# Designed miniproteins, single chains, continued (5), part 37

Each design is a single chain, and the fold is of that chain. pLDDT is the mean over its residues in the fold that is shown.

## One batch from the design tools (miniprotein)

Design m17268
Fold by ESMFold2-Fast:
Structure m17268 (fold): chain A 87 residues (1-87)
Amino acid sequence: SRVEELLKRARELIAELEKTLSAEQRAAVDAEVAAFEAANADAPPKFLPLEEVEKALEYLEENIDSLSEEERAAAVKTLRAFVLTAE
C-alpha cells in the first residue's frame, strides 16, 4: 500500500539521518517526539496528508548531503511524527 511504502521510506531515512546527528541533537529530537506523542495520546489520531509526506521524503532524499544539522534534526522529528500517526 502507499502508506506502507511511505512508512518504509520514512523509517529508512530516519535511520540514515539519525546517524548524522550529534548526541545533543538526538536527545532534543527524542524529547520533542516524546512530547508530541504525549500531547496526542488522548486525541483522535491525526494523519499527515500522504502527498505532503511523499513530497517531503522526495525532497530529503534528493538534498540529504546539503542539509544542515538543524534541518536534519527537524526532518527526523517530522518523519517520526508521521510514523507515530500512521501506525
Scores: mean pLDDT 75

Design m17269
Fold by ESMFold2-Fast:
Structure m17269 (fold): chain A 56 residues (1-56)
Amino acid sequence: SAGEEVRRRVEALADAASGRYSYAEIGRRYGVAPATVRRWERRALEDHGALPEFDL
């Protein structure tokens, strides 16, 4: 669903923002190519100027 895709993208971007994981590790975790994670990061930075904060 669109909601699941958005949630997965936000979680992947939060992992990228943490600096604790490579794009390849994030890609493996979320079932996407590393290039897809990099594209999501670039688009988020273009649209919002920052990566999303993930806080429960």
Scores: mean pLDDT 73

Design m17270
Fold by ESMFold2-Fast:
Structure m17270 (fold): chain A 107 residues (1-107)
Amino acid sequence: MELKDLSREKKEEVIKQAAAYALGMEAVKWVAEEEGPEKALEYGKKLHKELEEASKKGPEEALKLAEKRLLELGRKLGREKEAEEKIKEIKKESEAAVEEALKELEA
């Protein structure tokens, strides 16, 4: 019964938070590929704290921060266009994943 009372607005908030998390993980993967696992850990720890603080202001702020960080990283690495494409891809995948997960939990 509790899950059936999830409003569309709350569902959209969950989707935004999931997308923010997925974008953050993608940024950490890019740092690991380019700079190695130790630098990826350092970057991930800092980014996680920034995303946690942004999430306190709302899921939309967390999503905006995650998008900004991946774009900044893409620009630094000469992969800005790939970063823009990944943001669109991850947003789509996060929406589909959250919709499927909520459907399974409500069944």
Scores: mean pLDDT 81

Design m17271
Fold by ESMFold2-Fast:
Structure m17271 (fold): chain A 88 residues (1-88)
Amino acid sequence: PPELRETLDLLLEANKKGLSLEDLRKLGMPQETIDAMLELRRRIAEINDLLENRDPWIQETVDRWEAGPPMTTEEWTELTLELIERLR
């Protein structure tokens, strides 16, 4: 979804600048956007826990997503779309 891409782009830019989620809130990022990111992380973790054998790609993707700063906005978008597709 476009909203998810925009949220991840903002988080990636913040991580590149060394900004925390609290710093993003202080700079005017909507609380709803921050909450959506935290909810997405929680849902991904729950899905991984429900798999009898975790897909290594899903775990690696989550780890890269959590790290954030070494990836470009385009890479984040591609990973997010692929993750959504795999979680369908």
Scores: mean pLDDT 59

Design m17272
Fold by ESMFold2-Fast:
Structure m17272 (fold): chain A 94 residues (1-94)
Amino acid sequence: DRVQRIIDATRALARTLAEAARSLGREDTARLAEELGRALEDAIRRGDRVAYARETARLSGVVLDVMMELDEAGREAAKQRVIDAMRAFNDADS
């Protein structure tokens, strides 16, 4: 099921982002990643393309912010996990 594949990738990305953000002491960013993951999952289930595009853009912004902080902190392994999760999400959405 394509819908389930996209949902699973969304959950994995949101979880990986939240874990990375918490590792940086950024609980606010971790909660935002979790909330956006749920919002994106709901948009996918409803077939709401407008909400899907909006929440994907927001989640991508969180990815960039977290990756920049991980890079600055020298957390290469955590940064690679975020990159891998984002690639899996993009592949599932194709």
Scores: mean pLDDT 87

Design m17273
Fold by ESMFold2-Fast:
Structure m17273 (fold): chain A 67 residues (1-67)
Amino acid sequence: DKKRELMASIVAEMNRLGIRELPLSDEQLREIAERLGLSVSTVRRLLNEGLEKGFIVKKNGWFTMNF
């Protein structure tokens, strides 16, 4: 699923940046969007959907995919 793969890429970038808390700043959203070749609105939408649906969770203090 391309959408879940993009969510996983967003989570990987969040972890690379040391992001452990929400919400993301506008600077963090822009950096992730630029790195992944996505719009800021797409990053925000996918992150929010992943969190709402439980595809993205916090384990041992870090964000991860719940597969």
Scores: mean pLDDT 86

Design m17274
Fold by ESMFold2-Fast:
Structure m17274 (fold): chain A 92 residues (1-92)
Amino acid sequence: AELEAQRARILAELAKATDQDLVAALRAANDRDPVGGTYAFAVEQLQKSNDLPPEAREYLREAARAYRAGDFDRGEEYLRKAREAYAEAKKK
């Protein structure tokens, strides 16, 4: 229940930001660390993807750093900013 809700939220946020590749990467990370570290592992993996614009990649890096520090609020905020930057770049 708790893990399922967290997974759904994380997947929904990334799905809005990117395509299925990032969603798949997050799911793989979630299987490895289904609790607190899911964001950190997923974001670090996505940061190495070449489909991300520089601005989005920078936000993903900050998100990963925040999640590793245990700052979920800041991590989620940076993840949201990465989503916005990636969506803007993909519009054109």
Scores: mean pLDDT 59

Design m17275
Fold by ESMFold2-Fast:
Structure m17275 (fold): chain A 89 residues (1-89)
Amino acid sequence: MWEEAIKLIREAAELIGKYNPGLAKGIELNRETIEEAVKAGDEKRAKAILQNTIKVLEQVARMLEKNGDYELAKKIRELIEKLKKILES
């Protein structure tokens, strides 16, 4: 569960990093926060940060679509769908 979520968030950060390195760094910080919460056994905190990360990624996808970056937006939305399935499990 969490290993897959962490991998998907890292993939999103790599994709976004080509567009905006500052946004990518923020997403990586969320990934690190989830890893630390999981290590501490704080699944409630890990889920809350994952929910916030999904919300941030949805905002990034909307921004990319407004800027005409439909291909990158599509890839981010595919990652969002996978993260939502993990969160609902």
Scores: mean pLDDT 86

Design m17276
Fold by ESMFold2-Fast:
Structure m17276 (fold): chain A 89 residues (1-89)
Amino acid sequence: DAAFRPGVGEDLRELAQQVERAQQLIEEGLRNGDWLAVAEGYETLARILERLREVVSALPNPSPQVIEQLTRRIEELRAKAEEARAKAA
């Protein structure tokens, strides 16, 4: 019995679609000089990876290395969002 075994595939599909939308927001923001949209896209990607990290952490025998890698990527995305926000100010 794993708490997330049912619906894990559905959750991953939803996350993949949200990633695509966030990437499009970043691309459009960069194309239009809309740094607030770029910041929102990076923040959205960071939140998606946080949710993925929660799913991974809930698995039986979660990998500390995978959790560490996800945490690092979340921090990088948040830093990029903050940089974009600074450019919008």
Scores: mean pLDDT 79

Design m17277
Fold by ESMFold2-Fast:
Structure m17277 (fold): chain A 97 residues (1-97)
Amino acid sequence: SLEQLRKEQEDIITNPEKIKEIVEKYTLEQALALAPDEHLDEARKLIERYFGKEKADELIQKAEEMRKKVPRKDLPLSVIEALIGKEAGVGIGKFLK
């Protein structure tokens, strides 16, 4: 859930090595909801590259609706890249190292 991911966000900030665990528990949509605006733009480009524009538009639209309810948006880009890599079955997540 978004609430649980927000609670774990503090752990990500203090312990980046937990990124791998977070990727196993949460969805790309939840990560996009917590992303800073600059990271959201970069994530959109990656999603378009691997899944196409329609999927990028769908995911960003869902994230924007969730973002209206989220006061903090500071999730690292590396978490978002790992989730995109997981969904696409490609090595994007290796850049989290």
Scores: mean pLDDT 69

Design m17278
Fold by ESMFold2-Fast:
Structure m17278 (fold): chain A 74 residues (1-74)
Amino acid sequence: MSREELEEIARGLLEAVQLGLEEEAIDALVPMPREDFEPLEETIRELFGDSPLLPRMLAALERARERREELEEE
């Protein structure tokens, strides 16, 4: 995934959190490739480090990553 795509996803996650759509955002992130979760976290922290919503965005991303890993355990 490109930096531009990661930034678009990060902005979409911020909007979803602002609208109270965290569960929908988590579900949308679950099918994301595992290798893109850490670059996305870095992008979120870089773009929105000063946001009061940063902890909610990071919690949503972590929950999506955990659900993704569970699906790949067999």
Scores: mean pLDDT 81

Design m17279
Fold by ESMFold2-Fast:
Structure m17279 (fold): chain A 82 residues (1-82)
Amino acid sequence: SELEQEYLERAKAGDVAGVREALRRLREQLRAEGKSQSEIDAHITALHQKAKEALPVEHARQFAVSLTSEDLLAIGDELDAE
């Protein structure tokens, strides 16, 4: 999707704020579709893994160090608390 492409572009750029914004929009879309919290978390985890596989090795390593799956889930939980 367009939101997933934006997420990948921001991840490649190392733009953590942009990644958070893209994840916020993606979470809003998934909630509007009636997805449960566990389904949203699974989707974000799968997207994070896909991003690591799609990035050049140097960028994938930087992304993995900066944004683990647990960090992405925590960011999602923080956005939910707002």
Scores: mean pLDDT 66

Design m17280
Fold by ESMFold2-Fast:
Structure m17280 (fold): chain A 68 residues (1-68)
Amino acid sequence: SEEEKFKEKVLEAIDEASLDGAARYRARQAEFAAKGVTLTPEQREALLRDIMAEVNKKLDEKIEEIKK
């Protein structure tokens, strides 16, 4: 059914977003480490929130595309 296909696509998008977020966070941490920069706990939290905001925005856009 279309409903079942929609649910499967949404779950796939969520899984993809989760992997993307983890990869982005690791890449940004590696970038700072390569520059000899040690982030404070507050800066790490801010970085995580920024990445989550970008990932959630992409996820929302993906879900809207799936609805079409």
Scores: mean pLDDT 83

Design m17281
Fold by ESMFold2-Fast:
Structure m17281 (fold): chain A 75 residues (1-75)
Amino acid sequence: MKKEEIKEEIDKVMDELANTRDVKEARELYERLKKLIDEYIELGGDPREAAVKLASASIIVIGLEIDKELEEKKK
């Protein structure tokens, strides 16, 4: 697959991740993102851009997990 096609898929996954409220969906999207990032780097993509995207995605997943724990605590 072309590097630009992988980049478009990464952007789509990041957009879906930013719009999800489901921890399970967010975790599945994060795992998919990691695979796409690895492929992007293998094709000569910028590792710094990849690192920033992974960090942003990780923060979103952690935020959703914290929100879920807070809701369970309040019940």
Scores: mean pLDDT 80

Design m17282
Fold by ESMFold2-Fast:
Structure m17282 (fold): chain A 110 residues (1-110)
Amino acid sequence: GTVTRTLNEIFAENPDLNENEKKALRGLEWYLMLGSNSKIPAKDYKKVEESIQELYDYLRTTEEIDWEKVRELLEEPYKILKKYEYLPESVSFDEFARAAIVLLTSHIKK
């Protein structure tokens, strides 16, 4: 659908993404598409959504990325998404963080 077409466009615009970063992008997008129908408990789901929204607001207003701020916002989402198998075990935090930034900045610019 539209989501799959959007991911293909993002991958075409970011050819240097590695396979783990592409897996992280697909996992995050699938989680977002499932929304409240995800198998994640509502409390954990809300924590991921709030952190992703705060990161989106940060990225659209900042001139330079503070990686400590990104780490603080994404540490819990990374653990939650790994726990519920939306991210493969092979995906590192840095790969997830880069994937999340690429996904969110694609929606800021277009």
Scores: mean pLDDT 77

Design m17283
Fold by ESMFold2-Fast:
Structure m17283 (fold): chain A 86 residues (1-86)
Amino acid sequence: SEEKVGRAASAAHRAIVDYVKERGLDPRTAVVDEDAVNRAIEALKEEAKRLGLSEEDYQRLVDAIRAAVGKTVEEADRLLTRAVLS
């Protein structure tokens, strides 16, 4: 289950990084905005459905993504990693 949760978290993180790059920002310094969060949740929802994540694991990752608003992309990755290990 940790591997599945990790794959879903990776999809969400990738969506944040891709969105930041689309906006012409550097992922190493960029701050996560609400649009990045919405993209991450969409990516997470599709990957969670594909992997058959439990509602509990899915909600934990959603909560981590939502908590990332106003934080750096690096801190968003740390929040997702902590959620995977919970």
Scores: mean pLDDT 86

Design m17284
Fold by ESMFold2-Fast:
Structure m17284 (fold): chain A 97 residues (1-97)
Amino acid sequence: MLREKALEAAELMALALMAHSVGDYETALRQAEEAARLAVEVARALGREDLARQIEEALERLRRAYEAGDEEAFEEALDELARLITEAVRLALEAAA
């Protein structure tokens, strides 16, 4: 079910934000990557290819920030990704109504 994938993406993104809050960038990246993968599937299933691309681009920025050791860029990309995933979740829940 699309709703179940959306809720799993939201849970993984919440875990990524918690990992980041305690300085665990590696765990934050891993959980954010899984959340993004599910959110991209959700966005595409809803016909929102634009949202899917924005999520993929935000994830690419997050990976680059991690590889560069840029904590500020990592936080900015993680926050953007969280916003985009929240939008995908909102749309999936609306489509289920």
Scores: mean pLDDT 89

Design m17285
Fold by ESMFold2-Fast:
Structure m17285 (fold): chain A 80 residues (1-80)
Amino acid sequence: SLEAKREAFQEKYAAEGEELEAQDPSDPAVQERARELYLAYAKEIYGVSEEEVEELEELAREKRYEEGRKLIEEIKKRAA
């Protein structure tokens, strides 16, 4: 289930997540590491494909945030 996958992910990455939360969120290196952790979460928990990751990154780069949000919601519904 999604809950079991989330629990397993939290067990593996809780310390890293807490460390990132304590760091300066405006630091580009922190932002990059947070993005990597977020992508790992999306792939392991929601089964996001490489094509979907690339599309989300392109939408964010183009500031098409509403379309990105809709794609994220679709992925979450598929994974539930």
Scores: mean pLDDT 75

Design m17286
Fold by ESMFold2-Fast:
Structure m17286 (fold): chain A 62 residues (1-62)
Amino acid sequence: SKELENAKDEAGKKSQGASVEKIKEYGEKIVELAKQLESEEFAEGVKRAMDASVESAEEALK
């Protein structure tokens, strides 16, 4: 069910605790919220910034 899926997602985010993982999860959630607000420019800006941050962090961990 959707309720169980939401609970699993929240539990996963809490168990991570790593900065890079937090940035990725919060960034994806922020992009989803931006899309829900139907602000195309805002959503594109947020996605671009988050993608750059996640990519940089993941590259640093290679």
Scores: mean pLDDT 66

Design m17287
Fold by ESMFold2-Fast:
Structure m17287 (fold): chain A 85 residues (1-85)
Amino acid sequence: SEDIDLLEYLAKTSTNPKIKEAYTLLAQMLRQGLTLSPEQFRQLWAQTKSQVIDILRSDPNLGPGLIGSLRRFFDGLGQRLLEQL
């Protein structure tokens, strides 16, 4: 999947360790989730997004504006992936 390759590339090139962890977790879950039904994928994606946001919030150097932008990016990514299923 192009989306998995992109997330793995973003994980590799990120300079922030929590952003790197977030992209790595998303790529791993997509690799596991793309064989699921759309409903099962929605549930897995919602759970993964929650975990990712908690990881990002654990870094005191990441401001709420940046976390909000990343959350919107993840929401848009999840919506696009669901539309392809």
Scores: mean pLDDT 77

Design m17288
Fold by ESMFold2-Fast:
Structure m17288 (fold): chain A 84 residues (1-84)
Amino acid sequence: FSRNIEGMVQGLVGQTGLYAETAKNLIKKGDLESAKLFTEGAKNLAQTTRFMASIVPSIASEAISKADKYAADAEKALKEAEAK
């Protein structure tokens, strides 16, 4: 069971990073509406990662830190683009 949860947590971190990277690429293209959707998706995935990672203490801090950073980086990039 815990082994399967570890794989799921790692997958969620990867998905959070993918959504964040997609949001940044959309910002570069000037598609702020789509970038906002992917930024919200990354934030939601980071929340799910925190919840699931709480079941696996050995990797929880690293997984949560990475997911939160991905979501925060995407949100910061979006806010900076919207301020222009």
Scores: mean pLDDT 82

Design m17289
Fold by ESMFold2-Fast:
Structure m17289 (fold): chain A 57 residues (1-57)
Amino acid sequence: MEEKRKKLLEAGFTEEAIDNLSDEEIDKLVRILEENGPEKALAYAGRILYEKKQKEK
């Protein structure tokens, strides 16, 4: 898991954003990053995090 978190951090994700993701979501994002690149990974993560923030706010 730590290596996957580091890959997301290197791609431009913040630690706070990653901490709001489940292990399964992190695994999916790393695969999207490796297969489709950082733009698609960031778009997918942004959608998940936006939905989580709307439910909490």
Scores: mean pLDDT 76

Design m17290
Fold by ESMFold2-Fast:
Structure m17290 (fold): chain A 77 residues (1-77)
Amino acid sequence: MSREQLEQKIEELEKRLKELDAKARTREQRRLVVMAGASLGMAQLALYFGLLDSAQKQVEEAQKLADEAEELIKKES
């Protein structure tokens, strides 16, 4: 994935996590959102140092955690 594509995915995930954070009601839901945010932060740091492979892996982890948070929020709504 190119640097520009990674930057776009990071921006999209950041917006998604803000929406999920607003909807999170339980401690478990908030934990998943926080963990996804931490992975996204690691992706941004890796991208800053030009570590594209590491940035991609962290974006994939953040997306997985965001998907888990969204599923849990929907099940508990």
Scores: mean pLDDT 86

Design m17291
Fold by ESMFold2-Fast:
Structure m17291 (fold): chain A 77 residues (1-77)
Amino acid sequence: SMKEVVEKFLEEAKELIKEELRELGVPEELLDEAAERVLELMKELIAKYGPNITKEQWYEIMKAVAEEMLRIAEESK
């Protein structure tokens, strides 16, 4: 189902986000909270663009996610 596909995607995305945040220097104790924050931003942007997200809109979402991850990493120093 669509719900199961989305749930699996979000679970896999969270693990990838945690690994990237760890590489950026975010402390282990903050990784779960930081990853959830990034996921909430992703969900918000996906909801904003609606069900028919274009390739261009996906680039904007990915850019915003990357910028948020860098901001979180910088704030954790």
Scores: mean pLDDT 79

Design m17292
Fold by ESMFold2-Fast:
Structure m17292 (fold): chain A 81 residues (1-81)
Amino acid sequence: LSEEEKELIEELLKLAKEHLSEEAVEKLQDIYKRLLEGKLSKGEFLIEVAELLAENRDTLSPEAWEKIAEVMGKLLDLLSS
């Protein structure tokens, strides 16, 4: 992973800690760990994160979702390049 990709994932984790349950944060941390260990491709990482966020959609305020969606958009652009 590039420094920029890691920075965006850390920003996503920070937002998750602020707006999501402890269980959802733990799942996101596990997804990131599997990416770092080479157990997930960049594409698989994006899919699993998107599925986790979709599962927790109803627990997020519109403002929180907007912030998370912005970071996810930036991350998608970098990881799909």
Scores: mean pLDDT 83

Design m17293
Fold by ESMFold2-Fast:
Structure m17293 (fold): chain A 55 residues (1-55)
Amino acid sequence: MALSAAEREAAIERLQRTFGMSRERAEVVIDTAEALREIGDQIDAELAAQKAAKA
């Protein structure tokens, strides 16, 4: 599930405040984390399919 616009903005502001990074860098970090979560969801689905497979 994608972050809401409000959650994304809050995350960007937190990264800027905590680490002093630029908005552009913070956006890349958030985009990368979101992409990794989607990959994780795909891996979980594959593992569930493998567990259901007969030996």
Scores: mean pLDDT 75

Design m17294
Fold by ESMFold2-Fast:
Structure m17294 (fold): chain A 93 residues (1-93)
Amino acid sequence: SSQIQQLRSQTQELLTQALQYRFQGDLERSRQLSDQADRLMSQYYRMLSDDPSLTPEERELFREASRKSEEGDSTGYTGSMLRYIGLRIDKEL
């Protein structure tokens, strides 16, 4: 989906800018850009959860990642994605 690719691209750009502001000591702008990236990442994971090829377990992990991204819980949604990767590997092996 072009929309999914666009969200991913925009998120990566925001995170790059946030990191650059952090290196410059502008922690406030860095935080604002990181918050914007988290919101876009929430939308990205929600769109991924609509994939009909997913198992119920896989779909719930993407939904969980979307919710945690909205909350700014970067550790939480990273953990959800690692669990998804594990399930996909187990299914294919």
Scores: mean pLDDT 74

Design m17295
Fold by ESMFold2-Fast:
Structure m17295 (fold): chain A 73 residues (1-73)
Amino acid sequence: EVKERVKELVLRAAQADPVTEANLLTAAGIIASVPEYGREAAEGLKEAADELTDHPEVAAWVKRLADIIEKEL
């Protein structure tokens, strides 16, 4: 559930305009910052990064966010 939702937010962000992209990535980050969701959110971020071959900047950002969350867990 949380994993799928975070992954969907990131994949949609990569296809959006810059303002919507920033808002969707912020929403994914907020969900990932909830302690109960951290593990599932990190998994969703990593899966999204693996699928974002056409959007390397977004992929790099979400992969880094997942790494930070895993260190805080």
Scores: mean pLDDT 77

Design m17296
Fold by ESMFold2-Fast:
Structure m17296 (fold): chain A 76 residues (1-76)
Amino acid sequence: AREYAEKAEEAAKEGDAERAAEYARKVAEEAMKVLEGPRATAAALLGIAAEIEARRGDAERAAELARAVAELTEEA
């Protein structure tokens, strides 16, 4: 999860919003495999929000949300 969040941040630094969205989605998918209950739902919603922000051209916000998803897996 964290590795994909880092790749989302790198894509954001390069201005590649589509790639940031792809990695944000992968972070959420990995989080959903290891989290349960309300935290799994939170990870899914944050992943969707990150993808929406990236598709709106806000790659930095998408990367921030992807990182929040990764942190949910670290603090579980």
Scores: mean pLDDT 76

Design m17297
Fold by ESMFold2-Fast:
Structure m17297 (fold): chain A 87 residues (1-87)
Amino acid sequence: SEYAERAKEAADKGIEAAKQGNSVEATRYFGEAAQAGKRAHDAGDKETARLVAEYAEIASQKARDAGNLGGYSAMQAAAHGARVAAE
């Protein structure tokens, strides 16, 4: 679905931003990915929401490795929201 593609593109950008230590942009991208994942879930695609949760978890670890605990917490919250949406 279009929402699945948007969720994946946003999640990929979020991971790259987290790798670069840009937690503000990483948080923004995972917010977009979570919204797209929820819309995909509401349309019957639970796998996209699960994928967003996995990607947000990866980004949270990258933010933690960069020393940004605020970004870590925000991406952990995004991962939790996406997992709940996938159920």
Scores: mean pLDDT 73

Design m17298
Fold by ESMFold2-Fast:
Structure m17298 (fold): chain A 107 residues (1-107)
Amino acid sequence: SEKRKLALRLTGELLRVIGEALEIVLRARREGIELEFPGSPEEMLKAAEKLRELGREEEAERLRFLAKLYELLKKAIKALLEGKYEEAEEYIKKAEELEKEREKREE
């Protein structure tokens, strides 16, 4: 039961991060920018650098932030697979808290 709840929370956060990264990539492509979908935090950082070089600072910063969230969520996956449920929950909570703090700064 508890394992399932953590897995569902983690899946939701992963889909949100992936969905936001996909939206940024699709927007860039609609404007003629050749950008591949970043499947890892490292690839997200490379995509962010390319967007920065093209003067798209806000999208570059958002993608760098998403890379940081994805890194935390990858650590949560590893912890879950190793049976470290408390550690996994801590990583998920850190990702959720960073997103809430980001949203407050934009208001």
Scores: mean pLDDT 83

Design m17299
Fold by ESMFold2-Fast:
Structure m17299 (fold): chain A 88 residues (1-88)
Amino acid sequence: MSDEELLASAALLLDQAIESLKEGDIETAETLVRAARRVVEGVRLPADVREQVLNELEKALEALKKGDIEEAIRHLERARRLVLEALE
Protein backbone atom coordinates (compact mmCIF):
# COMPACT_ATOMS: atom_id res chain seq x y z
CA MET A 1 0.00 0.00 0.00
CA SER A 2 1.38 3.45 -0.91
CA ASP A 3 1.93 6.24 1.66
CA GLU A 4 -0.88 8.16 -0.11
CA GLU A 5 -3.25 5.17 0.27
CA LEU A 6 -2.28 4.84 3.97
CA LEU A 7 -2.91 8.58 4.57
CA ALA A 8 -6.28 8.32 2.78
CA SER A 9 -7.09 5.34 5.04
CA ALA A 10 -6.15 7.40 8.14
CA ALA A 11 -8.43 10.24 6.99
CA LEU A 12 -11.30 7.75 6.50
CA LEU A 13 -10.71 6.27 9.99
CA LEU A 14 -10.85 9.78 11.50
CA ASP A 15 -14.05 10.60 9.56
CA GLN A 16 -15.62 7.37 10.90
CA ALA A 17 -14.44 8.22 14.45
CA ILE A 18 -16.12 11.67 14.24
CA GLU A 19 -19.35 10.02 12.99
CA SER A 20 -19.23 7.46 15.84
CA LEU A 21 -18.87 10.27 18.41
CA LYS A 22 -21.83 12.16 16.90
CA GLU A 23 -23.87 8.94 17.32
CA GLY A 24 -22.65 8.46 20.93
CA ASP A 25 -20.40 5.44 20.25
CA ILE A 26 -17.31 6.49 22.20
CA GLU A 27 -15.75 2.97 22.32
CA THR A 28 -15.77 2.61 18.51
CA ALA A 29 -14.42 6.17 18.12
CA GLU A 30 -11.50 5.44 20.50
CA THR A 31 -10.65 2.25 18.56
CA LEU A 32 -10.72 4.14 15.23
CA VAL A 33 -8.56 7.00 16.60
CA ARG A 34 -5.95 4.50 17.87
CA ALA A 35 -5.96 2.77 14.46
CA ALA A 36 -5.46 6.14 12.68
CA ARG A 37 -2.59 6.97 15.09
CA ARG A 38 -0.80 3.68 14.22
CA VAL A 39 -1.14 4.45 10.48
CA VAL A 40 0.24 7.99 10.90
CA GLU A 41 3.21 6.71 12.98
CA GLY A 42 4.20 4.35 10.14
CA VAL A 43 3.70 6.70 7.17
CA ARG A 44 6.24 8.99 5.50
CA LEU A 45 5.36 12.54 6.60
CA PRO A 46 7.44 15.62 7.40
CA ALA A 47 8.33 15.35 11.12
CA ASP A 48 6.51 18.61 12.04
CA VAL A 49 3.28 17.47 10.30
CA ARG A 50 3.48 14.02 11.94
CA GLU A 51 4.01 15.63 15.37
CA GLN A 52 1.03 17.98 14.84
CA VAL A 53 -1.30 15.13 13.77
CA LEU A 54 -0.21 12.86 16.66
CA ASN A 55 -0.59 15.75 19.13
CA GLU A 56 -4.18 16.43 17.92
CA LEU A 57 -5.02 12.70 18.20
CA GLU A 58 -3.61 12.59 21.76
CA LYS A 59 -5.67 15.66 22.74
CA ALA A 60 -8.79 14.03 21.23
CA LEU A 61 -8.23 10.88 23.33
CA GLU A 62 -7.70 13.02 26.47
CA ALA A 63 -10.96 14.89 25.75
CA LEU A 64 -12.82 11.56 25.34
CA LYS A 65 -11.46 10.37 28.72
CA LYS A 66 -12.89 13.57 30.28
CA GLY A 67 -16.25 13.13 28.48
CA ASP A 68 -15.72 16.28 26.37
CA ILE A 69 -17.12 14.99 23.07
CA GLU A 70 -17.27 18.40 21.35
CA GLU A 71 -13.58 19.09 22.15
CA ALA A 72 -12.64 15.57 20.95
CA ILE A 73 -14.46 16.17 17.62
CA ARG A 74 -12.63 19.51 17.13
CA HIS A 75 -9.23 17.83 17.62
CA LEU A 76 -10.15 14.95 15.27
CA GLU A 77 -11.33 17.45 12.60
CA ARG A 78 -7.96 19.28 12.87
CA ALA A 79 -6.03 15.98 12.60
CA ARG A 80 -8.13 14.94 9.56
CA ARG A 81 -7.48 18.32 7.85
CA LEU A 82 -3.71 17.96 8.38
CA VAL A 83 -3.76 14.41 6.94
CA LEU A 84 -5.78 15.55 3.88
CA GLU A 85 -3.42 18.52 3.32
CA ALA A 86 -0.48 16.05 3.34
CA LEU A 87 -2.19 14.26 0.39
CA GLU A 88 -1.92 17.41 -1.77
Scores: mean pLDDT 86

Design m17300
Fold by ESMFold2-Fast:
Structure m17300 (fold): chain A 73 residues (1-73)
Amino acid sequence: KQKEVEELMKKAEEHAKKGLEAADRGDFAAAAKHIMKVSSYAEELEKLGDKESAAKVEKMRDEVLAHVSRRAS
């Protein structure tokens, strides 16, 4: 369980970073794709029963979404 949570957290962080980078260069399609991946990892963390880690990943997703919104405006 802990190893699976750690792997999902690392993947979520990587995709969140790539989403922010995509938004910075104006590639909103790529940013959206990475946001969807982060959301998927949050769902997997919830299924594993780790609500705390799932909430952290959901916060990462929301931060990327807010950044995309600011860049798109």
Scores: mean pLDDT 83

Design m17301
Fold by ESMFold2-Fast:
Structure m17301 (fold): chain A 68 residues (1-68)
Amino acid sequence: GLSPEELAALVGKYLASHGVETDDPLTELLRTDDPRVVKAVKDLEADLGLPVDGVADAALFDALVARL
């Protein structure tokens, strides 16, 4: 599994691919008011095999935690 630091780095890469730089990537996923964050969430959902709705919900966080 991933370490917490590796998981944060992975999420940070998705955010950075849409122009979002942050020192707290997991918390930044909750910023659904930013279209760039919504795009990063959709990419994560697609890559994790989840429904692509752009919402950082419990299902997304459960799938991310399962990588630990």
Scores: mean pLDDT 81

Design m17302
Fold by ESMFold2-Fast:
Structure m17302 (fold): chain A 90 residues (1-90)
Amino acid sequence: MKILIQVTVDGETVAKALEEMRKIGEIKKVTIYRDGKIHTATTFEEALELARKVKPGDLIIVELDVTEEQAKKAVEIFKKYGHKAIIFKT
């Protein structure tokens, strides 16, 4: 499952949301679209470092090995921290 996040607050709240999401299911990949560049993390530690550097307006795609119900909970976590998030189906 993939989740698309639009950053509306800061990187610290994104990092906190990612730590909470880790308890729901395995984070396979995090892709950040920032300043016309693509940054990819395949480890949780790299994902947290990249997340802390994001700014309002940045887009993040999180790829999770989870059910659709678990992906909905992950979207709710990002919304709880003030970000916009949706399940991204391609």
Scores: mean pLDDT 84

